# Designs tried in a protein design run: designed miniproteins, single chains, continued (2). Part 101

Each design is a single chain, and the fold is of that chain. pLDDT is the mean over its residues in the fold that is shown.

## One batch from the design tools (miniprotein)

Design m7518
Fold by ESMFold2-Fast:
Structure m7518 (fold): chain A 67 residues (1-67)
Amino acid sequence: SPEIEKLLRELARALAKDDYASASKLYDKLVELDPSLNGGDILEGLEKLGETDEDAAKAVEKMKELA
Protein backbone atom coordinates (compact mmCIF):
# COMPACT_ATOMS: atom_id res chain seq x y z
CA SER A 1 0.00 0.00 0.00
CA PRO A 2 1.39 3.46 -0.88
CA GLU A 3 -0.06 4.83 2.37
CA ILE A 4 1.73 2.17 4.47
CA GLU A 5 5.04 2.77 2.65
CA LYS A 6 4.73 6.55 3.17
CA LEU A 7 4.13 6.11 6.91
CA LEU A 8 7.03 3.61 7.16
CA ARG A 9 9.35 6.20 5.54
CA GLU A 10 8.13 8.88 7.98
CA LEU A 11 8.57 6.46 10.92
CA ALA A 12 12.12 5.66 9.68
CA ARG A 13 13.04 9.38 9.55
CA ALA A 14 11.65 9.97 13.07
CA LEU A 15 13.55 6.97 14.49
CA ALA A 16 16.79 7.91 12.64
CA LYS A 17 16.81 11.33 14.39
CA ASP A 18 15.63 10.01 17.82
CA ASP A 19 12.22 11.74 17.53
CA TYR A 20 10.40 9.07 19.54
CA ALA A 21 7.30 11.24 20.10
CA SER A 22 6.67 11.46 16.32
CA ALA A 23 7.69 7.79 15.90
CA SER A 24 5.03 6.72 18.45
CA LYS A 25 2.28 8.66 16.62
CA LEU A 26 3.36 7.25 13.23
CA TYR A 27 3.38 3.71 14.66
CA ASP A 28 -0.20 4.25 15.93
CA LYS A 29 -1.26 5.48 12.45
CA LEU A 30 0.29 2.38 10.82
CA VAL A 31 -1.60 0.03 13.17
CA GLU A 32 -4.83 2.04 12.67
CA LEU A 33 -4.55 1.78 8.85
CA ASP A 34 -3.73 -1.95 8.99
CA PRO A 35 -4.60 -3.61 12.35
CA SER A 36 -3.00 -6.88 11.13
CA LEU A 37 0.46 -5.23 11.40
CA ASN A 38 2.42 -6.17 14.52
CA GLY A 39 5.83 -4.87 15.64
CA GLY A 40 7.61 -7.65 13.75
CA ASP A 41 5.78 -6.77 10.51
CA ILE A 42 6.74 -3.10 10.91
CA LEU A 43 10.38 -4.02 11.62
CA GLU A 44 10.41 -6.30 8.53
CA GLY A 45 8.98 -3.43 6.44
CA LEU A 46 11.72 -1.11 7.73
CA GLU A 47 14.41 -3.73 6.98
CA LYS A 48 13.20 -4.12 3.37
CA LEU A 49 12.95 -0.33 2.99
CA GLY A 50 16.49 -0.04 4.45
CA GLU A 51 17.89 -1.75 1.32
CA THR A 52 17.28 1.58 -0.55
CA ASP A 53 16.59 4.13 2.25
CA GLU A 54 19.40 5.25 4.58
CA ASP A 55 17.00 6.53 7.28
CA ALA A 56 15.26 3.13 7.40
CA ALA A 57 18.66 1.39 7.66
CA LYS A 58 19.59 3.70 10.60
CA ALA A 59 16.20 3.06 12.25
CA VAL A 60 16.76 -0.73 12.07
CA GLU A 61 20.27 -0.36 13.60
CA LYS A 62 18.83 1.72 16.49
CA MET A 63 16.07 -0.84 17.08
CA LYS A 64 18.65 -3.67 17.14
CA GLU A 65 20.62 -1.79 19.83
CA LEU A 66 17.44 -1.49 21.96
CA ALA A 67 16.57 -5.20 21.58
Scores: mean pLDDT 80

Design m7519
Fold by ESMFold2-Fast:
Structure m7519 (fold): chain A 77 residues (1-77)
Amino acid sequence: ADLEEQIAALEERIAQHPFDYRAYAELGRALAAQGRLEEAIAAYEKALTIAEAVLGPDHPEVRAIRAELAAARARLA
């Protein structure tokens, strides 16, 4: 499926660029779309950790990742 192809491409990108928080956030979105919520949460947590280190905790992009993480956690609960 298209989502599986996107996930594979994102995992390759992360392997080459391990601090690409945008790739982790996109991976989280793709995994969540497949209902793979535990894996999506892990990807979002990594994205948030890296993005906070690069941009700071109050950056709009960091707030967006935090909101997506919260939504994924709510779906799992």
Scores: mean pLDDT 87

Design m7520
Fold by ESMFold2-Fast:
Structure m7520 (fold): chain A 54 residues (1-54)
Amino acid sequence: MTEQIRALVAQVQALKAQLAEAQKKGASQSTLDALRAQIDALLAEIQALLDSTL
């Protein structure tokens, strides 16, 4: 895995932890949706980097 992909994976892991804590704390649906959207965006960036075979 490249350093860029590793950094993005680490961010996804951190956001997943934040999402789990927000769910446990009964955060609003808007907050949960925002965290999920950020995770999805980072996963899309990881996929784009993996697909850039040059």
Scores: mean pLDDT 80

Design m7521
Fold by ESMFold2-Fast:
Structure m7521 (fold): chain A 79 residues (1-79)
Amino acid sequence: MLTIENTPGLSEELKKRLLEAAKELKLSEELQAKIAQWLQSFGISSPEELKKLNPVALLQLVEGIDEELAKKLAEILLE
């Protein structure tokens, strides 16, 4: 099973923030894997790269993420 920690191309800082978001928002392992894979597929390796984009709109492209969840994820990932 793919985990946030095992997804290549993500920085340690981004992995840390994703794990914090997964714990805070009680994300399923399936949704955690989808988010990590999606970030990797778009070449997003750091919080700084994500911040340059519209993170709320982009996170909504991940299956299972609505606007409310995307906003909460963006807040944690972009601290």
Scores: mean pLDDT 78

Design m7522
Fold by ESMFold2-Fast:
Parts: C-alpha cells; sequence; structure tokens
Structure m7522 (fold): chain A 98 residues (1-98)
C-alpha cells in the first residue's frame, strides 16, 4: 500500500506538469502513521529508478509527522515527451502491483 501510494503520487506529479504544459510537477500525499515506512521507501526508490529511465529528475521527500507520514514528489524533465514516457512507465508498474 505504501509503495503503490508513492508511485501514484509520482504519477500525479507528472500529470500536473503535463496538464499545465510545464516541465516541472509536484504532488503530495499524507499516509496513516501505521503505513510501512519500508514500503514507502521502496516505492520512492522504484519511482526514482523509473523516472531516471525516462530521463527525468525526481526528488522524493518522506517526512514523519505526529499523525501522518507525508510524501512529496517533485519531477522535472527536459521535454513533455520525457514526462509522458515517465508517466507510461509509472502506470505500467502501478498496474502490475494492483
Amino acid sequence: SGKIAVLETARRALLEAIDNNELKGKATIELPKSTSLESIKEGAREAEELLREAGLKAEIKIEELEKTIKVTVEVEGPSLEALKRGLELLEERIEELK
């Protein structure tokens, strides 16, 4: 669940960039504190790897708050084509995990 939540947050960051015709996008999610931190970190590593394959830069921040774990994903790419490739790779991975 934490892994999928991070991947879907990265997908939302890419969709924001694409929808706004911009090369940078950002998305945030807050997860229950009961969510596995290891699963969240695994999702962050996989998102970064997939986005790197598309030629994108990803910055993923994981913050443990009092009641939630906050995950922020920022993505940047050299072109809309690269952003759309990153989106395709993320969507394929998310579908495999569901």
Scores: mean pLDDT 87

Design m7523
Fold by ESMFold2-Fast:
Structure m7523 (fold): chain A 78 residues (1-78)
Amino acid sequence: SPAVAAARELAEAADRFIEGVKKKANEQIDKYYKEGLETGNLEEFKARAEKVKKEAQTLIDNARRSVEEAQARADALL
């Protein structure tokens, strides 16, 4: 059905998006870690790293929710 095809396409796009979000977040956290070590400002590093983690998790959760909603709609169509 068109709904099943759309759900699969969205799932594949979400997987690629999530991998990109994880890679970008890890690169940014690594940069903050190095900056924190160079400046000695571990408190600022922790705050920035936690913000990046929370923002990345929100994006991942939203992408996963979109897939779940599309799957639920497809399942409701017989």
Scores: mean pLDDT 84

Design m7524
Fold by ESMFold2-Fast:
Structure m7524 (fold): chain A 70 residues (1-70)
Amino acid sequence: DPLLERIRQLIREQNRLLAEWPSLDPEEQREAVRRHDRLVAEAARLQAEMDERGWRSDLPDFDMPDVRLA
């Protein structure tokens, strides 16, 4: 199912971003924040498609470290 595969991809991308975070330079952290914003927007769209299909699974909350205090 394309929707299920997109959900798996989204979760993998979030996990990679979080794993990379501690080793990123400040410029790379700003890029990671932009990637995170795109993942959050995609998660909202995928959740809407899941709801329309009657799927009872919820996507995890996507959290990002506070870049202002890094």
Scores: mean pLDDT 71

Design m7525
Fold by ESMFold2-Fast:
Structure m7525 (fold): chain A 88 residues (1-88)
Amino acid sequence: MLEEKKKKMIEGLDRALEELERARELATALAPEKAKEIEELVERAKKVLEEGKEEIEKAESVEELEEIAKETMGKVQELMREVAELVA
């Protein structure tokens, strides 16, 4: 059922948003001298997730949902990789 799939994916993105907040707290504590860069990357990742939620809500097929989720999470992963490099 398309509606059920959308709800589960949106719930997944909401969990990812919470994880981003926790990751920001941890990364900023580990590398306070890079706090501004970390905050900017996390803010961009949050925007990607919020835009992904909007696109999921507008999706008309399961295939479209899977593509949106993959693209959204791929972009978030790349931004969080940059955060990890700043902390290392």
Scores: mean pLDDT 85

Design m7526
Fold by ESMFold2-Fast:
Structure m7526 (fold): chain A 85 residues (1-85)
Amino acid sequence: MEKQLEELKNKGQEHTKLIEEMTGSRVTSKFEVLSENTLLATFTVEVDGKTVTMDLVFVIENGEIVTRATSNGVLAEKLNKYLAS
């Protein structure tokens, strides 16, 4: 159980760095444990002169970390394009 939470938090930190690389801006991250296998990660960053937030849920399913977006916005769209390039 503890190892799974550490893996989820590590995934959240990886996404923080990815968003910082994508936006060129410093990201503020907040992590909230929702269950033994679920982490809510909230990212706050300045994009195009606006402060935006994005919520991602990381869930462990069958030993794999699955990422689910809880909000669709400019930051989520930019992240998806960055990952596709």
Scores: mean pLDDT 72

Design m7527
Fold by ESMFold2-Fast:
Structure m7527 (fold): chain A 80 residues (1-80)
Amino acid sequence: SLEEELERLVRQAEAALQAKDLAAFRQVLDQLVELYKKTKDPRVLEAMGRLLALARRLGQTQFAQAVEEAIREMEKEAAE
């Protein structure tokens, strides 16, 4: 289901963030962007907002920037 796929991807992103693995984190963000393009489900954007808040709370500036870039890509898809 979409809910199970989204939960799995969010857990993978959180694990990459805790491991400070920016490359793995970006790969998971790309999967979340593709999931949004396929489904247009606002829960994917909500999950991205939570990942952004977490990265900011942890002071991980490069990870926060990666999420902001992914959100902008999703917003472009929503506008088309």
Scores: mean pLDDT 86

Design m7528
Fold by ESMFold2-Fast:
Structure m7528 (fold): chain A 68 residues (1-68)
Amino acid sequence: MEELERRKKEADELFKKNLEKIQKYYDSGLLTEEQYKASVLISKADYYYLLGDFEKAEKLRKEALELM
C-alpha cells in the first residue's frame, strides 16, 4: 500500500472516531450546541492537518474559535 493511502486511511479512521465521541458527548448533555459545532470543526481541522493541508486546517480552527 502506498504511504499516502495509508496516512489517508488513518486520518479517515481518526476523524470518524472523533465524530462518534463528539456525538456521544452532545447526546449526553456534556456539550452545548456551539461547543458541538466547534468540536466538529476542530476534528475537520485535525483531519486536514494530518493530510498536510495546513491552510485549510487553520481556517477551520478559526471558525471553531468563533463558536466558542
Scores: mean pLDDT 81

Design m7529
Fold by ESMFold2-Fast:
Structure m7529 (fold): chain A 97 residues (1-97)
Amino acid sequence: KKADEWRERVMKAIDESVEEGERALQEAIDEATKLSAELNRKADQLYEEGKKSKDPEKRKKLFDEANKLYQEAGDLDRKMSEIRREANRRIAEKRAA
């Protein structure tokens, strides 16, 4: 998963230095924010296509696909929040050492 790659990259950077850790965390946040926005935008498009569809089966499929993308964006945001909390804790520990 992309979130696992961000976590690994951030934690490795923190092990090297506080400065590199903070940089890697900010880069991961920026990447996650961009990806989440893209997933939500695609979901919005599918949702609007569903509203315009006169075929109930096609409408249901489009809404299901939109909801799946919204869930993926939400999962990404939750995982990034977890990574941010873990990274901030480790950075604080490294600063205190």
Scores: mean pLDDT 86

Design m7530
Fold by ESMFold2-Fast:
Structure m7530 (fold): chain A 64 residues (1-64)
Amino acid sequence: SALDRELRAALRIVLSEEPRLTRRELREKVEQILGRPVSSATLTRVLRELEAEGELTFEDGLYR
């Protein structure tokens, strides 16, 4: 969907610019970029997809 595409792009931008981030920090930053709220379910699904694709990792409660 358009939202999934925009969310994936926003997550890549945030993670490329910021040090290791918590899920809360990621959600807050991507919501600022998108100008809209993102559900926890949608964020969780997209984060899992990006991790499966090797685009990010999750370690010690932080995304990189």
Scores: mean pLDDT 83

Design m7531
Fold by ESMFold2-Fast:
Structure m7531 (fold): chain A 78 residues (1-78)
Amino acid sequence: SEEERLLARLVAIVERYASLFPPDIAQQLIAYTRQLAAMIAQSPNARALIRATLRALVEELTDPELRAEAERLLKEAE
């Protein structure tokens, strides 16, 4: 589905962001993100939750390349 595609890309962005942290924190962040993605995938409000998560990521991301990827994905989710 489109929501599954958007979630897979969102998880990929978070995995790249996580790589900027110490390994222990990175592993925990990735694990939590995958759990959140699985929960969102089963929600009737999946698209709205994906958009909200991407908006939060855009505000948090300081790396311009990762921010641009998140902004592009947010536009696709609109």
Scores: mean pLDDT 85

Design m7532
Fold by ESMFold2-Fast:
Structure m7532 (fold): chain A 110 residues (1-110)
Amino acid sequence: SLADAVARLEALIDQMNQSRLNRDIDSLIQSLDDSIAVVRQLREQLADNPNLTQLAEETIGDLEATREFAKNLDLSDLKQVIFLDFRILATNASLLLLIRQVRKYQEQQA
């Protein structure tokens, strides 16, 4: 359901932030991969709403870009580590915006 997908994304945002704080790049990449999978499922469920489909596609793009940055990260490079922190914060903002818009859509269908 849309509610289950939203709850899963909120849990994944928490996992991303914990992985970032712990500098656990493998767990961070896993949480990004899981987030991409959930947003792809949401996009399919929201196919009747072009604005939400577009927002989901943009969110997938942001997640994929962050994932590629994380995969190529040199943890010994402090500048790259700081840039990862900013990228994760921006990715969290995109996910939270998507969650907010999906919740509004659900309220309109109730």
Scores: mean pLDDT 88

Design m7533
Fold by ESMFold2-Fast:
Structure m7533 (fold): chain A 69 residues (1-69)
Amino acid sequence: SSDLQKTIKEYQKKIEEIDKQIAQLKKQKAENSSNKKIVQELDLEIQILEGMKALLQGIISYLQSIISG
């Protein structure tokens, strides 16, 4: 339905925002590569964002399966 398609687009936008955040954190990690504590903290933040992205991708796949069935 058009409503499910709108929801998919909203979640895709959230994934794009997460990708931008991950890119910024990876840049910060590169700029701080000699500081083990900062690198570890940034790695944890990246892992959390990657987990959120995976969850949203799963939701999108489920919603797409409903539209396609």
Scores: mean pLDDT 89

Design m7534
Fold by ESMFold2-Fast:
Structure m7534 (fold): chain A 77 residues (1-77)
Amino acid sequence: WEEYARKGEEYERRGDYEKAGEYYALSGQLASERGDYESSAEFAEKASESYEKAGNTELAEGLRKNSELSRRAAEAA
């Protein structure tokens, strides 16, 4: 999932916020599959911010909720 996070940063630097959001979301999902809920929450939040900058408020809000759920999972562990 580190490779997807790096691609997200690269697209964010280019101003391609929609692609940045896609790669951050993929990174967070893969971290969650491996039980790393703290990293999953962090990347979901970065994906949310990227989609908001891209004007996709609906996806941004969904990813914020996913980040909150992952943070609760991390705190419960």
Scores: mean pLDDT 79

Design m7535
Fold by ESMFold2-Fast:
Structure m7535 (fold): chain A 69 residues (1-69)
Amino acid sequence: KEALKQEVKELLKKVLEYWKELNKDTLTEKSLKAMEENFKILEKEIEKMELEKIEEEKQRLQKIIDEFE
């Protein structure tokens, strides 16, 4: 259960890194800070999520990553 939360957090960090790479030439300090804050909020929400919702979030993030790879 805790391992699943950690896995989702790692996927979330990976999505943020892909977003940074895709927008490397157009990144502003404000947009980067806003995205990092959004990811930080979602990371905190993961700590409070039910197991089923964490599994759904994992599938959603993995799909996004698969589309980048």
Scores: mean pLDDT 75

Design m7536
Fold by ESMFold2-Fast:
Structure m7536 (fold): chain A 85 residues (1-85)
Amino acid sequence: AAAEQQRKAQLQKLAEEVQKQLDDLKKNDPEAYQALLAQLRAEEARARAIFDEAVARGLPREKLQEVLRLLVERDFEGARALVEE
């Protein structure tokens, strides 16, 4: 599969898991839900930017997988550092 298609599939799975957690939080704590929703939207945009830069820099597949793993773990600083090496 194309790298872009694989990226979209992984981001979609992350989005689905996040949405389930958001739905649970919305039911139990609506104020925390709104704050978390805003934070997660910002984190998604940041993750996309970091991964797009990794692809643009021509990182090998194994490093792209490591960047994606760090982004899923919300280690944005670690992912960015790996891309900037």
Scores: mean pLDDT 75

Design m7537
Fold by ESMFold2-Fast:
Structure m7537 (fold): chain A 76 residues (1-76)
Amino acid sequence: KPMPSIYEVQEEVEKLIKKLKANIDKMSEEQKKEYRKALVKWFDFISNNAGLSLEEQHEKLLEIKEELEKILKKME
């Protein structure tokens, strides 16, 4: 099973962030907290990824993507 590129995962994360932000008024307080935590992880990754291997960067991006997808699924 081929892994998506780091670029593809990054684009999907950015897409999910924008989609969730557009629907923030529809979120519960707990969903907003989960969204803010995912955003903190995303900004930390962007700021502090210089010491990470490409594999480690890929894994962290996939974790952030999964957390954002989980929030989106809970919103319906």
Scores: mean pLDDT 79

Design m7538
Fold by ESMFold2-Fast:
Formats: C-alpha cells, structure tokens, sequence
Structure m7538 (fold): chain A 84 residues (1-84)
C-alpha cells in the first residue's frame, strides 16, 4: 500500500476524532465507521484496493468504543512518526 494513502486514512481518523470530542462514544464510533467506509469506496474506485481494504478493516475495528480508542491512538502515533 502507498504510504501516502495509508497516511491519508490515518489523518482522516485523527481529524474526525478531534472534531467530535464532545460526541458520545457511540456517535463517534458510528461517524468514524461511516467516514472510513465512504473513503474506502472512493479509494476502491481509484484502483487503490489495498488502501480501501485497510480503511474497511479500521472501520470494522472502530465498531466498539474500545476499538475506536485503539484505532485513534494508532492513527495519532502513525501521523506523528510519518510526517509528509
């Protein structure tokens, strides 16, 4: 998978989480899942199949509050270690 595509998925997760801090864990989970599934459909349409599969897997992991916290922590760590 292209590093730029992987970084874009993680940046999207961080951005969504930061802008929905005041939302309930359930609403944050649904919003992150929907955002990632929409992004996955667009990545697949662009022929970025591995990036689309990655976004779908992260959406699946974000279906619970605990899974969402782990995904957000992984996304923040990745973005900090892999600047553009």
Amino acid sequence: MEEAAKRAVYVTIVSVAEHTKDWSDEEQSKNVQNTLLHMADRLEALGLRDAAAFARELAKQSSTPEGLKKVVEEAKAYVEKNPP
Scores: mean pLDDT 81

Design m7539
Fold by ESMFold2-Fast:
Structure m7539 (fold): chain A 95 residues (1-95)
Amino acid sequence: SVQDLLSQLLQARDRLMYLIITSDDVDLIVEATREFIRKAREVFKHSDDETRQDVILLLQQVYRLLENLYKQTGDERFKEAAEEVRREIQRFLES
């Protein structure tokens, strides 16, 4: 159901946020970002306009966070992950 997908998206967001605060493992953070994107796609695909706007807002928050991590660390894996999120935002806005 859409409710189950939304629950999974919020769980993926919470995991990503936890890893960003507690972990220096860049690959783990990037993998968690890709899981978040995958869950966001599934929610967006099956959701009304209001929920789709909320998904876009969550993606924009994650994008800004990854951009800031790139600026702080210089690690190009964060830049690549941010670009993956930006492409998803663009795709959803063009839907």
Scores: mean pLDDT 88

Design m7540
Fold by ESMFold2-Fast:
Structure m7540 (fold): chain A 72 residues (1-72)
Amino acid sequence: MKPKIILKLGAGVSAETLAEIGRAAAEASKIDDAEEAKKYLEEQVKPIAERAGLKVEVEVVSDDEILLTVSA
């Protein structure tokens, strides 16, 4: 089942960084396996977050839900 990606955004995330993260989340939502989608999100979002000075955490909360937390 394709996972639903839930975004939890902290203060300090710019609109430009959010747009890049949103594109990665949209691509990850096309992956049928939650663990594979998590790995894709970690690989794509980590360099985006590092460039922006942000921290990223990715958690599989159920078979069809992934929580992506981005904070300063």
Scores: mean pLDDT 78

Design m7541
Fold by ESMFold2-Fast:
Structure m7541 (fold): chain A 109 residues (1-109)
Amino acid sequence: HMAGVRITVTAESPEELAAKVDKALEILEKYAKDIFSVTVTYNPASPAAVAAAQRIAERLKKLGIPTRLVPNASLPPNTVVIGVLAPEETARKIAEDARKAGLEVDTGE
């Protein structure tokens, strides 16, 4: 069974966004072998969000994870939404680690 995990990273500054994104990336890299795909949604009018989305895609592609970037002008600035599709057990572990890291997490199931 596949399950979805949504990690929303919102920050008040570019520096805060970069730090929170690095926490999310550490978690995704830990479970990289079991991740099916990732979608990163960002506001293209936010330079910090664009840079964060590109950095996420670059790092995940180096790990062989299919990654899609989706612009969404309705998102606030300094925000990226990371949608992870993985086997149910892996998705659960990613959600738990992300919550422990202080990140906002929603599960699709």
Scores: mean pLDDT 87

Design m7542
Fold by ESMFold2-Fast:
Structure m7542 (fold): chain A 138 residues (1-138)
Amino acid sequence: MKSSIKSEVEEIGKKYKLSKEEVEQLVNAVIKAVNDIRNKTKPIKILKKVELLAKQGTKPILLVPYVAAAVLLGAKGGQILFYLTSLAQVKPVNLDIVLTGAYVVKNKLDPKAEITKYKDNPMRVLAIEIADIIKKYK
């Protein structure tokens, strides 16, 4: 599991020109998100972690694994929006990146179709590919 997740995240990170540090942070975030799903972690604990990370200036793409995990564990759209907008005050452009991954998982959408829809926005496409990895390994 961990080695397979690392390989897939490293491949997509290289494709989307993420730094080595961002790739390492993303690998760790995806592994943590998958473990939280497997351990049936309460969604509220994950959303509190997302709030803390967002307030610390964490890049939006690194929040995608945690929000996708919270959705898969039963977090409601209103709860996600409350933590991202009311508590963490995530800017609209960054919110679009985070919510793209969450929306694909929540609505059980085809990741390939959604990638085609957002092909001119590489960060939103990356969010979809990360959400798909989490869905694959959950």
Scores: mean pLDDT 81

Design m7543
Fold by ESMFold2-Fast:
Structure m7543 (fold): chain A 93 residues (1-93)
Amino acid sequence: MVKQEKEVEAEASDGTKFKGTLTVTFVSPEQVSVSGTVTVEKDGKKSEGEAKSSPFPVSQKEIGISVIIYDEETGKKEVIHITVEIEVDTSIP
């Protein structure tokens, strides 16, 4: 099992910005998943979310990920779906 780190940045349609480093994990020679912590910025407020994907083919460049944000002030859990671009390096088996 090989791990790589990829920097990602995305913006949601409401102007919410996401930035972080995701770890690429090989689940098979042809499939990977990504996970990590991302910084979420909306209207100048910064929070952290847990980002995770389902397994996807190493040839896929546009990856849908789910970001789970817990708002400590409201006690509510928010799940945001974003698309990030990740180029998986397959030279490392």
Scores: mean pLDDT 76

Design m7544
Fold by ESMFold2-Fast:
Structure m7544 (fold): chain A 68 residues (1-68)
Amino acid sequence: KEEELREAVLKYGVEALTPRDAPEWTLSYYDKNDNLHTYTATDRAEVAAAVREFRAYQDKLLDEIEKK
């Protein structure tokens, strides 16, 4: 599930992973067939791990974009 969340962020952009005030994280994205998918994570530990990896990846991505 974290793999699916991270994959969606990689494909659809950093704004796809938005923290909410509630203890739930919601990610929405369109698949290859233009179907809207909504993913909600409620496990705190899993969400925290996904956020940490996302932030590390975002920093790398920004460096690559600025280089180009």
Scores: mean pLDDT 55

Design m7545
Fold by ESMFold2-Fast:
Structure m7545 (fold): chain A 89 residues (1-89)
Amino acid sequence: DLDKAVAEVAVATFRSAASRDPDILSLEIEILPDGSIRAVIRFKTVDGREARLVIEGEKVEFYLLENGEWVLVEDEEKRKELAPKFKDL
């Protein structure tokens, strides 16, 4: 199963990189039966805010923590500016 093997290598590589990144606050990754990836990454943005990325296959949602609430950021350019580590997601 090539798709599953590719997903496992990608997940292992990402886990390794995240373990060395002090801006990564938490990481939850699941490989689904179809080989797609589901992940929730909590991290600190370049301007020091708390953020989360929710990944479901090809769908990526970026949230910022504002006044204790998770706010969806629909502006892709703002996401790339605040989270350049994940600009290609």
Scores: mean pLDDT 76

Design m7546
Fold by ESMFold2-Fast:
Structure m7546 (fold): chain A 65 residues (1-65)
Amino acid sequence: SMAAQREADARATLEAVKELAKSIEERGEELYVTLDSTDLRGIAAAILAVAYGIERGGRVRVFFE
């Protein structure tokens, strides 16, 4: 079902972004993207913002609950 697919995709996405955030923090870099909800659209937008920030050489902050 779409709901089950979305939950699986959201979980995999959060896991990947957490790993990316940890790696960046360990290198002394900062990414600024707030992920404090279970809104899948918000999560997707945050990932795009992270990618966009990295590409432009900017700083992005990521927070997960």
Scores: mean pLDDT 59

Design m7547
Fold by ESMFold2-Fast:
Structure m7547 (fold): chain A 88 residues (1-88)
Amino acid sequence: SLSREQLDLEVEAGLVMIQAAVILKVAERSDVDPETKEKIKKLANEAIDLAQKAIDLARSGGDPTEARKLIEEAKKKVDEAVKLLESA
């Protein structure tokens, strides 16, 4: 069975993935310039990839420290995407 720690990591990564997916949809319908839109999409997709890697690692019983690092990197990408979206 998945430990509470690993379950919490999967939940946290899943929430980051949902946030990034929402950012992609917002960026697609936004009036921001095409270059900024592309940067936002790249950051959001990178965050999704990192969060998915963290989920896969948690599910396989891998290193919780590595999973946390991936989640923190994904959160940083989301924060960067949000800042670009807010400044546009």
Scores: mean pLDDT 86

Design m7548
Fold by ESMFold2-Fast:
Structure m7548 (fold): chain A 76 residues (1-76)
Amino acid sequence: LDEAIEHLRKARQAVEAGDLESALAHLNKFLGTALELGDWKSANHVLEAIEAVRAGDLESAIRHAQEGIALTEKAK
């Protein structure tokens, strides 16, 4: 879980830096872990973040990534 949350934090930093390829890579790594754990709520927020990055909506991407972090932290 700590490694998965670190991927979301790195994805947010990459979006803020304009490195969309790194952002997508980190979001996809977290998505894989969330799906393996059956955490569909966090997975849905990460899927929305991926869609927002692809659409160039960086503000929504950051918001959805932060929601995913918050939900994963509560699951600890």
Scores: mean pLDDT 75

Design m7549
Fold by ESMFold2-Fast:
Structure m7549 (fold): chain A 78 residues (1-78)
Amino acid sequence: SSEINEAARALMEALRAGDAAATREALTRLLQLIGMPESTARAWARYAGREVVEEARERGTGDPAELEARVQAVLDRL
């Protein structure tokens, strides 16, 4: 689904940017589209955060440790 792909992209972009409000919004939209309960939100956010950091490591772009810290700061505010 293009909507699922768009919501997933928005979630990863929000996590990469360190935007907790945008992360919550994108996460809520993604969970609604895939039919998962809100109780799973933190697990899905953690999974997406790991994907963001691993993608940066694989591409050799930026500092993955700084990105990981920024992602964790967002997760702590969810």
Scores: mean pLDDT 85

Design m7550
Fold by ESMFold2-Fast:
Structure m7550 (fold): chain A 61 residues (1-61)
Amino acid sequence: SAYDMARVIVVTVGERLGASEEQIEAALRKVLEWVDAHAAEIPDLETLAREIYRRALEELS
């Protein structure tokens, strides 16, 4: 699901960047809110994954 993909991407990006668990959880919350609002509008899974990745970086940078 888009939610599972978002969790994997956010956690992986956060771990790679050395983010704390609190930072990862905060970023995940915001990314999941975006996914809930917009994932149905993006039927292409590669495009959806790229957008999730971009948003994860924005929240964790």
Scores: mean pLDDT 85

Design m7551
Fold by ESMFold2-Fast:
Structure m7551 (fold): chain A 70 residues (1-70)
Amino acid sequence: SEKEKREKEKKEEEEKKIEEVAKEAIEAARKLGLDGIEELLRHLARGDIEKTKELLEEFKKEIEEEEKKK
């Protein structure tokens, strides 16, 4: 169905986006020593795309705030 096709394409696109964002967030967090990496990785391992995306967005905001303060 159209809904199934659209959902599949969207999921694949989100997975690629999440992978890119996760790499950036993990690298920056490791340098800044931010907590929360374990939670992010746990959700990624589960395949919880929606929750992983939310955590990535929050995590990137945390990184930006820390860099802004320094």
Scores: mean pLDDT 67

Design m7552
Fold by ESMFold2-Fast:
Structure m7552 (fold): chain A 59 residues (1-59)
Amino acid sequence: SEREKIAEGINKKLPITLTEEEIEKFKSFKNREEMIEFLSELLDLPKSVVSELIKKYVL
């Protein structure tokens, strides 16, 4: 699924590694905006930067 591809892309292509629990939490989100907010707080990056990282590395 798209959520699984995004989570895998983050672990493989970004300079951080999500834990199993964080990946499962990420998969539970219902829409992309919730995913971006979660990653923005986790990575301490602006939501705009996180959105671009998702587009660049996983989509």
Scores: mean pLDDT 66

